# Designs tried in a protein design run: designed miniproteins, single chains, continued (2). Part 80

Each design is a single chain, and the fold is of that chain. pLDDT is the mean over its residues in the fold that is shown.

## One batch from the design tools (miniprotein)

Design m6952
Fold by ESMFold2-Fast:
Structure m6952 (fold): chain A 104 residues (1-104)
Amino acid sequence: MEKAKEAKEAIDQGLAEGNLVEGFKRAMEILGAKVLKAEQDADGRVTLEFELEIDGKKVRVKLENLTPEQAAAFLKGLIDAVEEGKLPPGLEIHVTASDAALAA
């Protein structure tokens, strides 16, 4: 995936600046993805929803109430999986704060 590196750099820059929502929007623009939701609450937790298109089929992703660090790590992992051809088209992915808490 030709734009994967630029998208990951946009996410890392947004995280470093304390503005992951803007970094996420830039990464989605680089990837040609459709942003459905991008919100940050008063505690800095982010809820992000988007569609990636792989070989003419959409992959829908929703991240709900994650820390910016958790969201950035997941997004970069997803971009790597897409680049490596490991992510099947037409998949729906939903990650919540509860899933993140089990990993902590």
Scores: mean pLDDT 77

Design m6953
Fold by ESMFold2-Fast:
Structure m6953 (fold): chain A 87 residues (1-87)
Amino acid sequence: MKEKLIKEAEEGGKELAKKAKELAEKHKKEGKEEAAKLAEEAAKLAEEAGKLAVEAIEKGVSEDDELAKKALEKLGKAYELLKKAEE
């Protein structure tokens, strides 16, 4: 189960980072500075989550793996920021 969640964090982080970067660029062109900043933060957190997920997989997946927990936590925060940026 946890291995599947970490792989989803890797893929989800990459996809979310791409969407967040596209949204940030769109908001900058429209003059929505606050929304652009939120999207940029979402992209950064999504990229960090993806990196942590890869590191967790490379070190071996464990139920108590702190890296896996941090990856999922950062991915969740990225989703929240992206949702706010879409408003």
Scores: mean pLDDT 75

Design m6954
Fold by ESMFold2-Fast:
Structure m6954 (fold): chain A 56 residues (1-56)
Amino acid sequence: SEKEIREAEERAEEARKKAKEVVEKMDELEHTVAAGRALRAVGDEVDAELERRRAL
């Protein structure tokens, strides 16, 4: 019936809103992990450069 369809559409819309919020939080966490890994790699490269300069 039309009423059942409308109720299903409303529930689908609420589910989409919740899914969007979860995806946004997951994206933030993934960004934080990727940034942490990149910063560690840069730190390692800086340390290697400093050791090379000390050896000269």
Scores: mean pLDDT 81

Design m6955
Fold by ESMFold2-Fast:
Structure m6955 (fold): chain A 56 residues (1-56)
Amino acid sequence: SSSALLEKLREEQRRVSLYSAIGILKAALDLAKKLGLPEEEIKAIEEQIRELEERL
């Protein structure tokens, strides 16, 4: 059965995973801009970051 502690731990894991994914995508976005990738690809990465930030 789920306890308040287990529920809190699951929520913490979800947030840590989202923060990690956002950090990786932000690094990828910076690299994409530095490499001069097409605007469409840069926009796609920005949208991915936005969607993940909305899930925090």
Scores: mean pLDDT 85

Design m6956
Fold by ESMFold2-Fast:
Structure m6956 (fold): chain A 57 residues (1-57)
Amino acid sequence: SDVALALIAKELNLSREQAEELARLLAEGHSNREIGERLGLSPSQVAGARRALEVLS
């Protein structure tokens, strides 16, 4: 998960804390749109992060 979080943070230009918040919101079952609105990301960027966490976790 540390590797996945670091890659997501770098790809989406997020801080480590923002990437951890993204992972938490995904784990809690929030939609890609809702997470995007909270973190200033597109739903497509959130969908990419969700897939990365699935593959790299």
Scores: mean pLDDT 81

Design m6957
Fold by ESMFold2-Fast:
Structure m6957 (fold): chain A 78 residues (1-78)
Amino acid sequence: MDYVKEAEKLADEGIRLIDEGKLGEGGTLFSSAVIAAMNAGDVEKAKELLQRGIEALKKAGYEDSPAVKSLEEALKEL
């Protein structure tokens, strides 16, 4: 299995759920996507996924949440 492709699939599902207002389910799938990319050793893909998640959460109105700040900090460390 290609972990990068699996990460992209999980991220796409996670963002879709966030857009549908299912933030808990979407957040869980998005976290799994980032972990899959990191396990594959693809730091650049993990950065892309973190950025996509931050944008999805901000669009959903969660820009001031601790979750967004944690994701932004993780992105800066990568």
Scores: mean pLDDT 76

Design m6958
Fold by ESMFold2-Fast:
Structure m6958 (fold): chain A 104 residues (1-104)
Amino acid sequence: MKKEEEEKERKKLLEEIKKLIEELREKGEKDPARREEYEHAVKEAEKLLEELEKKKYPSELYKILKLELEGLLNRDDAEKSAEIKKEYKKFVEENREKFEKLAE
């Protein structure tokens, strides 16, 4: 049961991340001044997502990638940016032991 819930969460986050990557591409096309930054973020996100899937990393790392992409998409919205940063910090603190083991 718990393994099926983890797989379901990974699939959900994967679809959400793919949608965020497409939104970043669209933002890059509409903002020539920041296009290179968005194109670089898309490339890095796709590479990291492939690595996460290939090595079967836990859903918590997918959630971190999602929050990073949401932060970039909302960087011009000070209130949304602050809330995303707060969620990121809280999520990292709640999963600290798990992330420390993955960083070693």
Scores: mean pLDDT 80

Design m6959
Fold by ESMFold2-Fast:
Structure m6959 (fold): chain A 71 residues (1-71)
Amino acid sequence: GPGEAADKVGVLLQLFGGLSPEEASEISHRIRELLERGDVEEAIELVREVGEKYGLSEEQKEQLIALVKAA
């Protein structure tokens, strides 16, 4: 569900992008809120923006987007 997807995205942002636990938690919370509202496209855009900011590869960003879409 939305919470599980958001938590997994946070963990992968730490692993792939080197985000702190605090940064990852804040982004995870925003993704959860968007997914709980049904705003899947906004959650995807947020993942893309964060992925670009923290230097994720295209493949890594697509993995996070797939988690958001599956929520």
Scores: mean pLDDT 87

Design m6960
Fold by ESMFold2-Fast:
Structure m6960 (fold): chain A 95 residues (1-95)
Amino acid sequence: SMAELEKKIEEAKAELEKTHAELLALLAQMTDPEARAVAEAWLNEVVALHKEYLENWNDEAVRAALLARYQALVARFEPQRPLLERAEDYILSLK
């Protein structure tokens, strides 16, 4: 039902905000300041796009625009991918 779907979207948004805060707290503990800064910037922008997706989940035009923005984001961060990989390795090492 629409009510069940709306509830799931709100729950997903709350989980996204919680995960975002938890990942930022973990990244803040990194001793690699360059990898931390790049990972924080990437995470903030990816979370913003995902929030917009959840708010517009069935809007085809918005989905197309979000996909284009995500592709542009990936291209912009590609030169810094080794820094993102170092941050990912750090987060994975904590599990």
Scores: mean pLDDT 87

Design m6961
Fold by ESMFold2-Fast:
Structure m6961 (fold): chain A 86 residues (1-86)
Amino acid sequence: MTLVITLRNASEEQKKAWLDYAEELRKKGYDVTVEEEGDTLTITIKNASVTLVIGEVLRAIGLELEGAEVKITFKGDTVEIEITFP
């Protein structure tokens, strides 16, 4: 399935951590595309496993508990997670 993670209002430290994570996913054989525009980072994973999607949903919920705004959209074979940092 396709997983799209959009990070908004991310600090430089947060963007670096997520970019490092995207490279880790590529090393594990995931088809990962990254788009960066200002404080917005979009990570698209076209061959995401159900386990990876569940893990990222749980991670997003954790960030929501820490004050981020989280939106999760399910559309066919695509899951979109949008995280807006405080």
Scores: mean pLDDT 86

Design m6962
Fold by ESMFold2-Fast:
Structure m6962 (fold): chain A 61 residues (1-61)
Amino acid sequence: GPLEEIIRRLTGGKEELTIDEAAEVLQHLLGLSPEQARAVVEAAGKDKLTIEELVELLKSL
């Protein structure tokens, strides 16, 4: 979908993101501070996220 395509463009076509990379995507998409974005991603309880998992996290907010 459009959100998955935007995330892929922001990450250079990666299918799997580290916590730092996922937090950077949230900063760009939602205007969160680095601290807020990291807290949201870390609340998922994973060491890395797929694009699909990040999209599900965004939809749950």
Scores: mean pLDDT 79

Design m6963
Fold by ESMFold2-Fast:
Structure m6963 (fold): chain A 75 residues (1-75)
Amino acid sequence: SAEATRRRIIEAAAEIARREGWAAVTIRRVAERAGVSVGTVYRHFRNREELMKAVFEYEVEEGIELLVEGVEKVT
């Protein structure tokens, strides 16, 4: 699905950022890692800034969920 493809792109970008830093997060490298074409990435994100915003949102959501789970386990 389009949503599953979008998530794969975000996860690929997050992995590149974790391993190589944010400067390494380019549309081309993200497409290569996600196993999609550059055109497919541009269908979901107009530019690198939109992709980076989605990655930050994804990381924040995961961080909040981990924090909430931790609090629930100790309370």
Scores: mean pLDDT 76

Design m6964
Fold by ESMFold2-Fast:
Structure m6964 (fold): chain A 91 residues (1-91)
Amino acid sequence: MVRLRTPDGLEFEVEELEDGKARVIVRSDRDDIWGEATLALIQMALISEFGLDSIVSSRADRRRLEIVTNASVEEVVAFLKRLFPDAEEVE
């Protein structure tokens, strides 16, 4: 499992499932329209990058987004670091 955090309080957890799929969990510290909009934009970015067939399930609320993709953990982490270059890995 890989964890990333941005300086503005956005957190990502990327874990490998048994079939090689990646589960992506995104959390926002913001309980406002900007936090909700940020999660929606991240969801759209993941769908655009990996395609519809790569998205097995998705759920989103105001503070949390959960997506299961057919992409590997390495591919998802590389994409998130490209999208958020200031994101740092946390242990």
Scores: mean pLDDT 75

Design m6965
Fold by ESMFold2-Fast:
Structure m6965 (fold): chain A 56 residues (1-56)
Amino acid sequence: AEADALAAAGAHGETALRQLSPEARKNIQDAIERSDPEGRENLELALKAMERAAAR
């Protein structure tokens, strides 16, 4: 259930990222770099889920 929710969030995040302007993408990357260690870990897991969805 929780794993399914994270996978769904990753897929929606990928679609949103594709529609963002270059400035918005840079702002998101800057926010990731300024996040605390726990927040960064969660964001990295979400990014890996999105990369796996994009791969297949």
Scores: mean pLDDT 60

Design m6966
Fold by ESMFold2-Fast:
Structure m6966 (fold): chain A 97 residues (1-97)
Amino acid sequence: MLGAEPETEEQRRRAEELREELRRLKEELKELDEKAEEIEDEEVKKKVYELLIKAMALILAAETELDMGDLETAERLLREAKELVEEAKELIEEAEE
């Protein structure tokens, strides 16, 4: 029977760490969304929002994979989301200067 729960203590710990990282990325996305509203350049603002939307989609997919017990796929999706978040941060910093 499918329990979707980690079998080992190590897998449970890894799942908890990934859920905590997912929560932190969601909070960071909210902060970046607020900063993006301050961007005066419409083209840069559009690019930032496109990155944030893609990052949110990856975070939601990672949450689904965590619920299904696929920790490796969840970790990969969170890493990809983190890369998009960092790219959005760089664009926001360049726009603020």
Scores: mean pLDDT 81

Design m6967
Fold by ESMFold2-Fast:
Structure m6967 (fold): chain A 91 residues (1-91)
Amino acid sequence: SAKEEALKHLEEAKELLKKEFPDNPDAKKAIEHLEKAMEALEKGDYEEALKHIEEAQRYALKAALQANNPEALKKIGEKLKEAMEAVEKVK
């Protein structure tokens, strides 16, 4: 389902944040927002899920800028975009 697709992409983005930006405070905040997005999806709160994905994108950008790692940002951004597209199909 589109919901399962969104959850998978969010989990993959979370794993990438942990691998690419270990111990980065902004990456940890991005992960917290992704976990909130996943919880919102499970509850059917699609608009809340999208807001948390957007916040995760902002924190991921901050982490990538601090680490000077645009390649990691691109990979994470692609997963978050796919998750957002899947959420839009469910609502």
Scores: mean pLDDT 88

Design m6968
Fold by ESMFold2-Fast:
Structure m6968 (fold): chain A 60 residues (1-60)
Amino acid sequence: SREEFEKELKRLEDELLRRYIAGELSPEEATAEFRRRAIELMQRHLGLSEEEARALLETM
């Protein structure tokens, strides 16, 4: 659902921010990880195809 998507997206953002602050991720690595996992969340919770999820992510 959209609500579950928003909750998991917030958890992903918080996870990647913590890892970035801890020096575990570069900005490039954090961006790549966010894009990959956000697409998976869009497919799982919003019922989007991979192409639709990529297109949505590029417009955000």
Scores: mean pLDDT 83

Design m6969
Fold by ESMFold2-Fast:
Structure m6969 (fold): chain A 66 residues (1-66)
Amino acid sequence: SSVITQVAQHELRKLLEERGWSEEEIEEILELVSKITDPQALSKIVQAVNDGASFEEVKELVEEEI
């Protein structure tokens, strides 16, 4: 994994924690996101979380990109 990917994973974790997601939900999404190699797909997921998407909505978006 690139340094950029590692930083993005860490930043996404902090964002999900700030939005009150459970540790179980965070770990599930980060595991799925680890399979994404397209930076645009990752950006889209981060944008959805910032826009207030639910765990189920974000999970569906991530699964579409794998």
Scores: mean pLDDT 78

Design m6970
Fold by ESMFold2-Fast:
Structure m6970 (fold): chain A 78 residues (1-78)
Amino acid sequence: DKLEKEYKELLELAEKSLEEAKKEKKEAIAKEFEESIELGKKAYKEGKLGEALMYLGPAASYPYIKKAIEKIIEEKKK
């Protein structure tokens, strides 16, 4: 139950990351997130919760990474 809840939360974050990548026209990143989300969903369906979380982790963390990248880019612009 706890791991299923964590999977659902990570999936939601990963799907939000995909939407953001699509908005930004980051085609390569969006494609990679889409593939990772599909692999995560497949692993979950097969009962491989740990594997599903591993696939979703990078995409789910993208909003945090994106914020850090945007801050770095802003600092490079004077």
Scores: mean pLDDT 77

Design m6971
Fold by ESMFold2-Fast:
Structure m6971 (fold): chain A 81 residues (1-81)
Amino acid sequence: SVGDQGLDQGSRVGQWARDRGDDDTYLQVRRLTRGFVDAMRNGDRDRAVQQLDDVLQLGRQVGMPQSVLDQLQLVRQQVRS
């Protein structure tokens, strides 16, 4: 599902930050991905998009590869559809 894809991609951002010693970003991404899953379960697509936008911003800040950021953008677009 789109929700599962968003959780998987968000978890990759968190793990990327954690692997580089950025525990604060890891915890923020974990909170945001939980919020995304909750918003998806509640049918709140606008909130789900906001959570993914915050994950994307953090992913850019920690230097995630563009290919991973592009996958997150595709998930975001699917949530909005």
Scores: mean pLDDT 84

Design m6972
Fold by ESMFold2-Fast:
Structure m6972 (fold): chain A 114 residues (1-114)
Amino acid sequence: MEEEKRKKMVEGVVKLVAAKSVQAMETMKLSKEEAEKIAYEVTKKIMIEIFKLPEEEAEKYGKKAAELTRKMKYEEVTKLAEEGAKLLVEAVGVEKTLEIIEKIIELTEELIEK
């Protein structure tokens, strides 16, 4: 149960960050390379700061988010965001899920402005 909750948490974040990065790419006219970089950096930071994962493991999930961002079509954004949110709610509950979503938005916006 503990390990399965952790798997749902990391998968949920990866899906939500990838969906947000593709949404930013479409709405802000970013390149795929910029969207992939955002997905990697945001996922890594959330894994370290919120989930307290080791840097090596955070990098692994960052790379997964970047790969998903590269492969995802804009039409898939809503479905992937819903799947990610559902996984996070099941793992950490509604309050923590909203905190994570807010942090994803904040970090994505910071990286777009740089």
Scores: mean pLDDT 84

Design m6973
Fold by ESMFold2-Fast:
Structure m6973 (fold): chain A 78 residues (1-78)
Amino acid sequence: MSPEQIRAQLAAILAEMDRLLKDFLEGKISLQEFEERMQELVDRASALLSQLPEAERETLFREFTAHVEKLVKEAVAA
């Protein structure tokens, strides 16, 4: 898979995470379901990141981790 395709798939995963948080905050899913689905998305992102060169992986991993931390903080504050 090309780095461009990996970046596009990572962006799609982040969008799925945003939607998942919205569904949780709207009461459509439980906290347990939110945590389970978030873990699945994290695992998928980790597999994609492992396909990138180390320097690019480090940058995207930091951006991804910061986004996940933001979403988790919003979920636990609700």
Scores: mean pLDDT 80

Design m6974
Fold by ESMFold2-Fast:
Structure m6974 (fold): chain A 64 residues (1-64)
Amino acid sequence: SELEEVEKEIERLDEEIARLEEEAREAEAAGDLEKKRELQFRIAELTVKRMLLYVKKKELEKQE
């Protein structure tokens, strides 16, 4: 179902965001400010995407 597909995509995004956050912490520890900024930008993009999918999930739940 579309709801199941959206839930699976949110789960994948949560896992990817968690990995990128870990990489950003490692970059900060290494003093790689440029790498940290790039990772933070990617995290922000995925976070926005996740929020839009969460809204879609809530709309789909109304159809159940």
Scores: mean pLDDT 87

Design m6975
Fold by ESMFold2-Fast:
Structure m6975 (fold): chain A 65 residues (1-65)
Amino acid sequence: ELSDEEALEERKKLEEEIQELLEKNNAPPELIKEVAEKILEARNLPPKEALEEIKKIKEELKKKL
């Protein structure tokens, strides 16, 4: 299982991937705002739980694009 340090590193990488998906798909401002708010909320969680929440955000984003 991931350490807290590894979870933080993976979370940052996923946040970069989410940003790239938003840019590449010309996401509307409303969707960008929604995703940013969800990421901010996820950052308040413990590292491993934050990582799992960011994974869910990415999956939901893919369904909306």
Scores: mean pLDDT 82

Design m6976
Fold by ESMFold2-Fast:
Structure m6976 (fold): chain A 55 residues (1-55)
Amino acid sequence: SEIEKEIEKKAELAVKNYSDEELEEWIEEALKLGKLNEPMKLLVEKIKELLEKKK
């Protein structure tokens, strides 16, 4: 979907602009809020996927 493509672009940009540690901390803090909407959940999962594929 178009939303999924936009989220993928945002995830790629985040991985480019932030360290793995900063992204992991952001994900942990976002999860602590306990109420992620669907776009935010998709963004978190996409960032995790990109970090896992990273060398």
Scores: mean pLDDT 76

Design m6977
Fold by ESMFold2-Fast:
Structure m6977 (fold): chain A 83 residues (1-83)
Amino acid sequence: MKFLEASNKPISKEQQEEFAAARERLDAAADEAAALGDRDAVLLAVGYKLLAMAYLLEGDAEAAIEVLREGIAEVEARNAAAR
């Protein structure tokens, strides 16, 4: 796998699961933003996912997960403000 090949350390199954869970939560927040008509929040979610994938390519699973968590917080905050 391309992401594991770029890593100085193998990405653990636990980190892979945390990343997958965070990605799923960010996708859910983006879907809610889309339903609320906030296209900027949807684009922000895409940007956070791309940045997280870049960190995975560098083998930094912790930074990748942190980026997804930042995206979740920002998109969920925008969703709350839109209500």
Scores: mean pLDDT 79

Design m6978
Fold by ESMFold2-Fast:
Structure m6978 (fold): chain A 70 residues (1-70)
Amino acid sequence: MPISDEELVIAMARIMAGIAKRLFGLSDEEVEELIEYAKELAKTEPAKEALKKVLEKVEEAVEKTLKEKA
């Protein structure tokens, strides 16, 4: 089965959110927000732009979590 660009973006978002949860302690709610954000972007944006925005959102969530723990 060929994977669609939408499915690829969502799969990458799940992987990135899972890593961020494990390494940086993101909440389940933050993980779900990242996945939902990726789902919305995957439908409206080109895959490259959607993935870039998902990565930026993951970086923001990690920075916020680290700042709260510092």
Scores: mean pLDDT 80

Design m6979
Fold by ESMFold2-Fast:
Structure m6979 (fold): chain A 71 residues (1-71)
Amino acid sequence: VEEKRKKSREELKKIMDAFPELYKREMERLETPEAKAEIEEEVAEKRPDVSPVAYMIGRAFARALEEAEKL
């Protein structure tokens, strides 16, 4: 079962190498006035229990992780 550990390490390294650049791009997309307004509206409607900033960070993180996994 060594194969599974080797695969996980390679995937993790690939994600770690790509993640900072992808996260930066997603954060830059969300820093626009239009994206901020969309996030505030979405948070108020669906997740009033969280701050818009926390929601934005979570959304950028999730999107960057998805893109890193596609590489």
Scores: mean pLDDT 72

Design m6980
Fold by ESMFold2-Fast:
Structure m6980 (fold): chain A 67 residues (1-67)
Amino acid sequence: SKEEEEIIEKMVADGEAALKLLKEKGLLSEEEIEELEALIEELKKAKSVEEAKEIAGKMQELLKKVL
């Protein structure tokens, strides 16, 4: 649905904004940046909110390990 697409688009925008801030602050290694960028690209391809939430969960797990 369009509502699910809108939620996914917001999740992508939030993820991209967070990654930009983390890059600017130098809080992540190059490998961690590449992993987060890959997850954001995967999030852009999500076909449902459920799939998007699983991807966002992976991003949160990565951030918990590195921050």
Scores: mean pLDDT 81

Design m6981
Fold by ESMFold2-Fast:
Structure m6981 (fold): chain A 100 residues (1-100)
Amino acid sequence: DPQALLEELEKIKKEILELLKKNKELMIEAMEKANYPLSREEISKILDELLSNGSDESLLDLVYLVSGLATRVKDPELQEIADKLRSLLIRKAELEVQLK
């Protein structure tokens, strides 16, 4: 059922976006710990722009950022979020293949 697959895809996209929005502060803290050459205000602005865009490319960039940060700062909470985001991204890709 293509309609059911499209509805599941939209739910997964919303879940990815919600997880990223809820964990924005944790991402900022991780970027500061990773010594990114950006202020907290600059990091916050970049994350807000990516989150507000909501494109597949912006979501992918944010998921890769979270995964990289989790590995670099070795934060267990951020690692759990990275694992959840990765699972959702894999499911999104599976649904997109089925819709082609």
Scores: mean pLDDT 85

Design m6982
Fold by ESMFold2-Fast:
Structure m6982 (fold): chain A 91 residues (1-91)
Amino acid sequence: SLEEERARERAVAPQVAAIIDEALTKLKSLPGANEDVISLAEKAREAARRGDVETAMLILAVGRQIAKNLGDEETAKILEEALDRVAALLA
């Protein structure tokens, strides 16, 4: 049910925020990391902190797609790893 999904998302939200925070640390350590992608990852972390894991995942997926379109394979890989870790928490 939608209530059970929201309860599950809220339960894992602190772990999701921590995963995104780790990804942000990695992104900020990269020379020439795209500032718009970093800003999206920060918005994803904020959504996760509010318990909105679905919005956080959507924003990360958008950031990953932008990185891929820019040919920034390293940034795309960091965001892909974060998305995979979040998906594992919801499985």
Scores: mean pLDDT 86

Design m6983
Fold by ESMFold2-Fast:
Structure m6983 (fold): chain A 70 residues (1-70)
Amino acid sequence: SEKEKLIKEFNKKMKEVAEKALADPSWTALDYVEEMIKVAKELLEKSDGEARKTLENILKQLEEHYERLK
């Protein structure tokens, strides 16, 4: 299903962001969340239905976390 494909892509990209954050000691919590927001927005543009709703909720939580960190 499209939802399963989206979840796999999201998890893959999140793993890449986490690996980048761990490899670069200059990365802050803000940088990490900002990169996650970017990934979520990119996936949201090509998603629909239930998958889109799930990503919108994730994006909202990430944006709220970002606002609390800055």
Scores: mean pLDDT 78

Design m6984
Fold by ESMFold2-Fast:
Structure m6984 (fold): chain A 59 residues (1-59)
Amino acid sequence: VDELIREAKRLAMEGNYDEALKLFERAAAQDEGIREKIEEVRKYSDNPAAITSALLSLL
């Protein structure tokens, strides 16, 4: 899980938000806490850039 989060953060910082979000979703499949954070962020935005930016702050 930690490796998926690190790679997702790297992709998000490079502006590759769609790929970063895919890796966050893969991490969420292995960790319920990550799933909960993604679902909470999605309540306020469907934009991949906004979602990944929020996840960078939360994870």
Scores: mean pLDDT 78

Design m6985
Fold by ESMFold2-Fast:
Structure m6985 (fold): chain A 79 residues (1-79)
Amino acid sequence: SRREEALAKIREAIRALEAGDVEEAIRKLREALRLAKEDPSVPERAIRLIEAAITAAEQGRVEEALEYAREALRLIEEA
């Protein structure tokens, strides 16, 4: 499902952020955002958190990007 694909991309983004690969993390978060928007079961709040994670990562705020990405992951898994 698009939801499962989005979860996989968020997990890949989290690993990239933890490794300091911000460019890869942004790519994976953008992929996750597209997939999440295609699945109506994904909560709006989770979509907003993915967008916030992308913005934080683009600004070099890696710790904030990680926090937003982890929150998005939890919300989608619980939905």
Scores: mean pLDDT 89

Design m6986
Fold by ESMFold2-Fast:
Structure m6986 (fold): chain A 75 residues (1-75)
Amino acid sequence: AEEYYQKGLEYYEQGKYEEAKKYFEKALEIDPNFGKAWEGLGKIYEDKATILEALGRHEEAAKYREKAKEYFEKA
């Protein structure tokens, strides 16, 4: 789990959210209780929500924020 989580962080720091998501999901396939990977997914969705909000896409931003909240609750 840790190995894939670290790879996910590398992609997240590069702004490569889809690659980051893939590796956080792989970490969770190995350990579904790996809270750090759930936090990683939450951060991706919060960042996407912030971008959408800045673009005036408030309804889509709200959906991404709700998804982020779900992931953070699993962490």
Scores: mean pLDDT 81

Design m6987
Fold by ESMFold2-Fast:
Structure m6987 (fold): chain A 66 residues (1-66)
Amino acid sequence: DDELYEKARELIEKAQAALDAGNVDETERLIQEALEVIDGITDPEKREELYRRVAELQARAEAARA
C-alpha cells in the first residue's frame, strides 16, 4: 500500500504540473494512471484520501476546459 500510495501521489503531482502548464490532455492521462494505481490500494482510508485529491484535480481540469 505505501508504495502504491507514493506512486499515486507522484502521478497526481505530475498531473497538477501538466494542468499548470495548460496541458489538459496530459493531465487527464496522468489522472487515469493515478486512478489505476489507487484501485490497487487495499487500505480504505488511503484510497479515499487519494480519490478525493484526484476529484479535486478533475474539477480543476474541467474548469480549464470551460
Scores: mean pLDDT 82

Design m6988
Fold by ESMFold2-Fast:
Structure m6988 (fold): chain A 58 residues (1-58)
Amino acid sequence: MMDELAKEAAELIHKLNELGLEEEAKKVEDQVIRALALSDAEALRKTVEEAKEIIEKL
């Protein structure tokens, strides 16, 4: 589960960078790193959802 969420987060960070949203991509990356360090699957899932919402609002 955590590995799948981390992979999804990495794909979303890549998309944000491709869209020129480098600041948002960095924020998402920092949140992913922190969630992984804490083994917090819930925080990681929220970060993935927030990144998806940013892309969907474009």
Scores: mean pLDDT 81

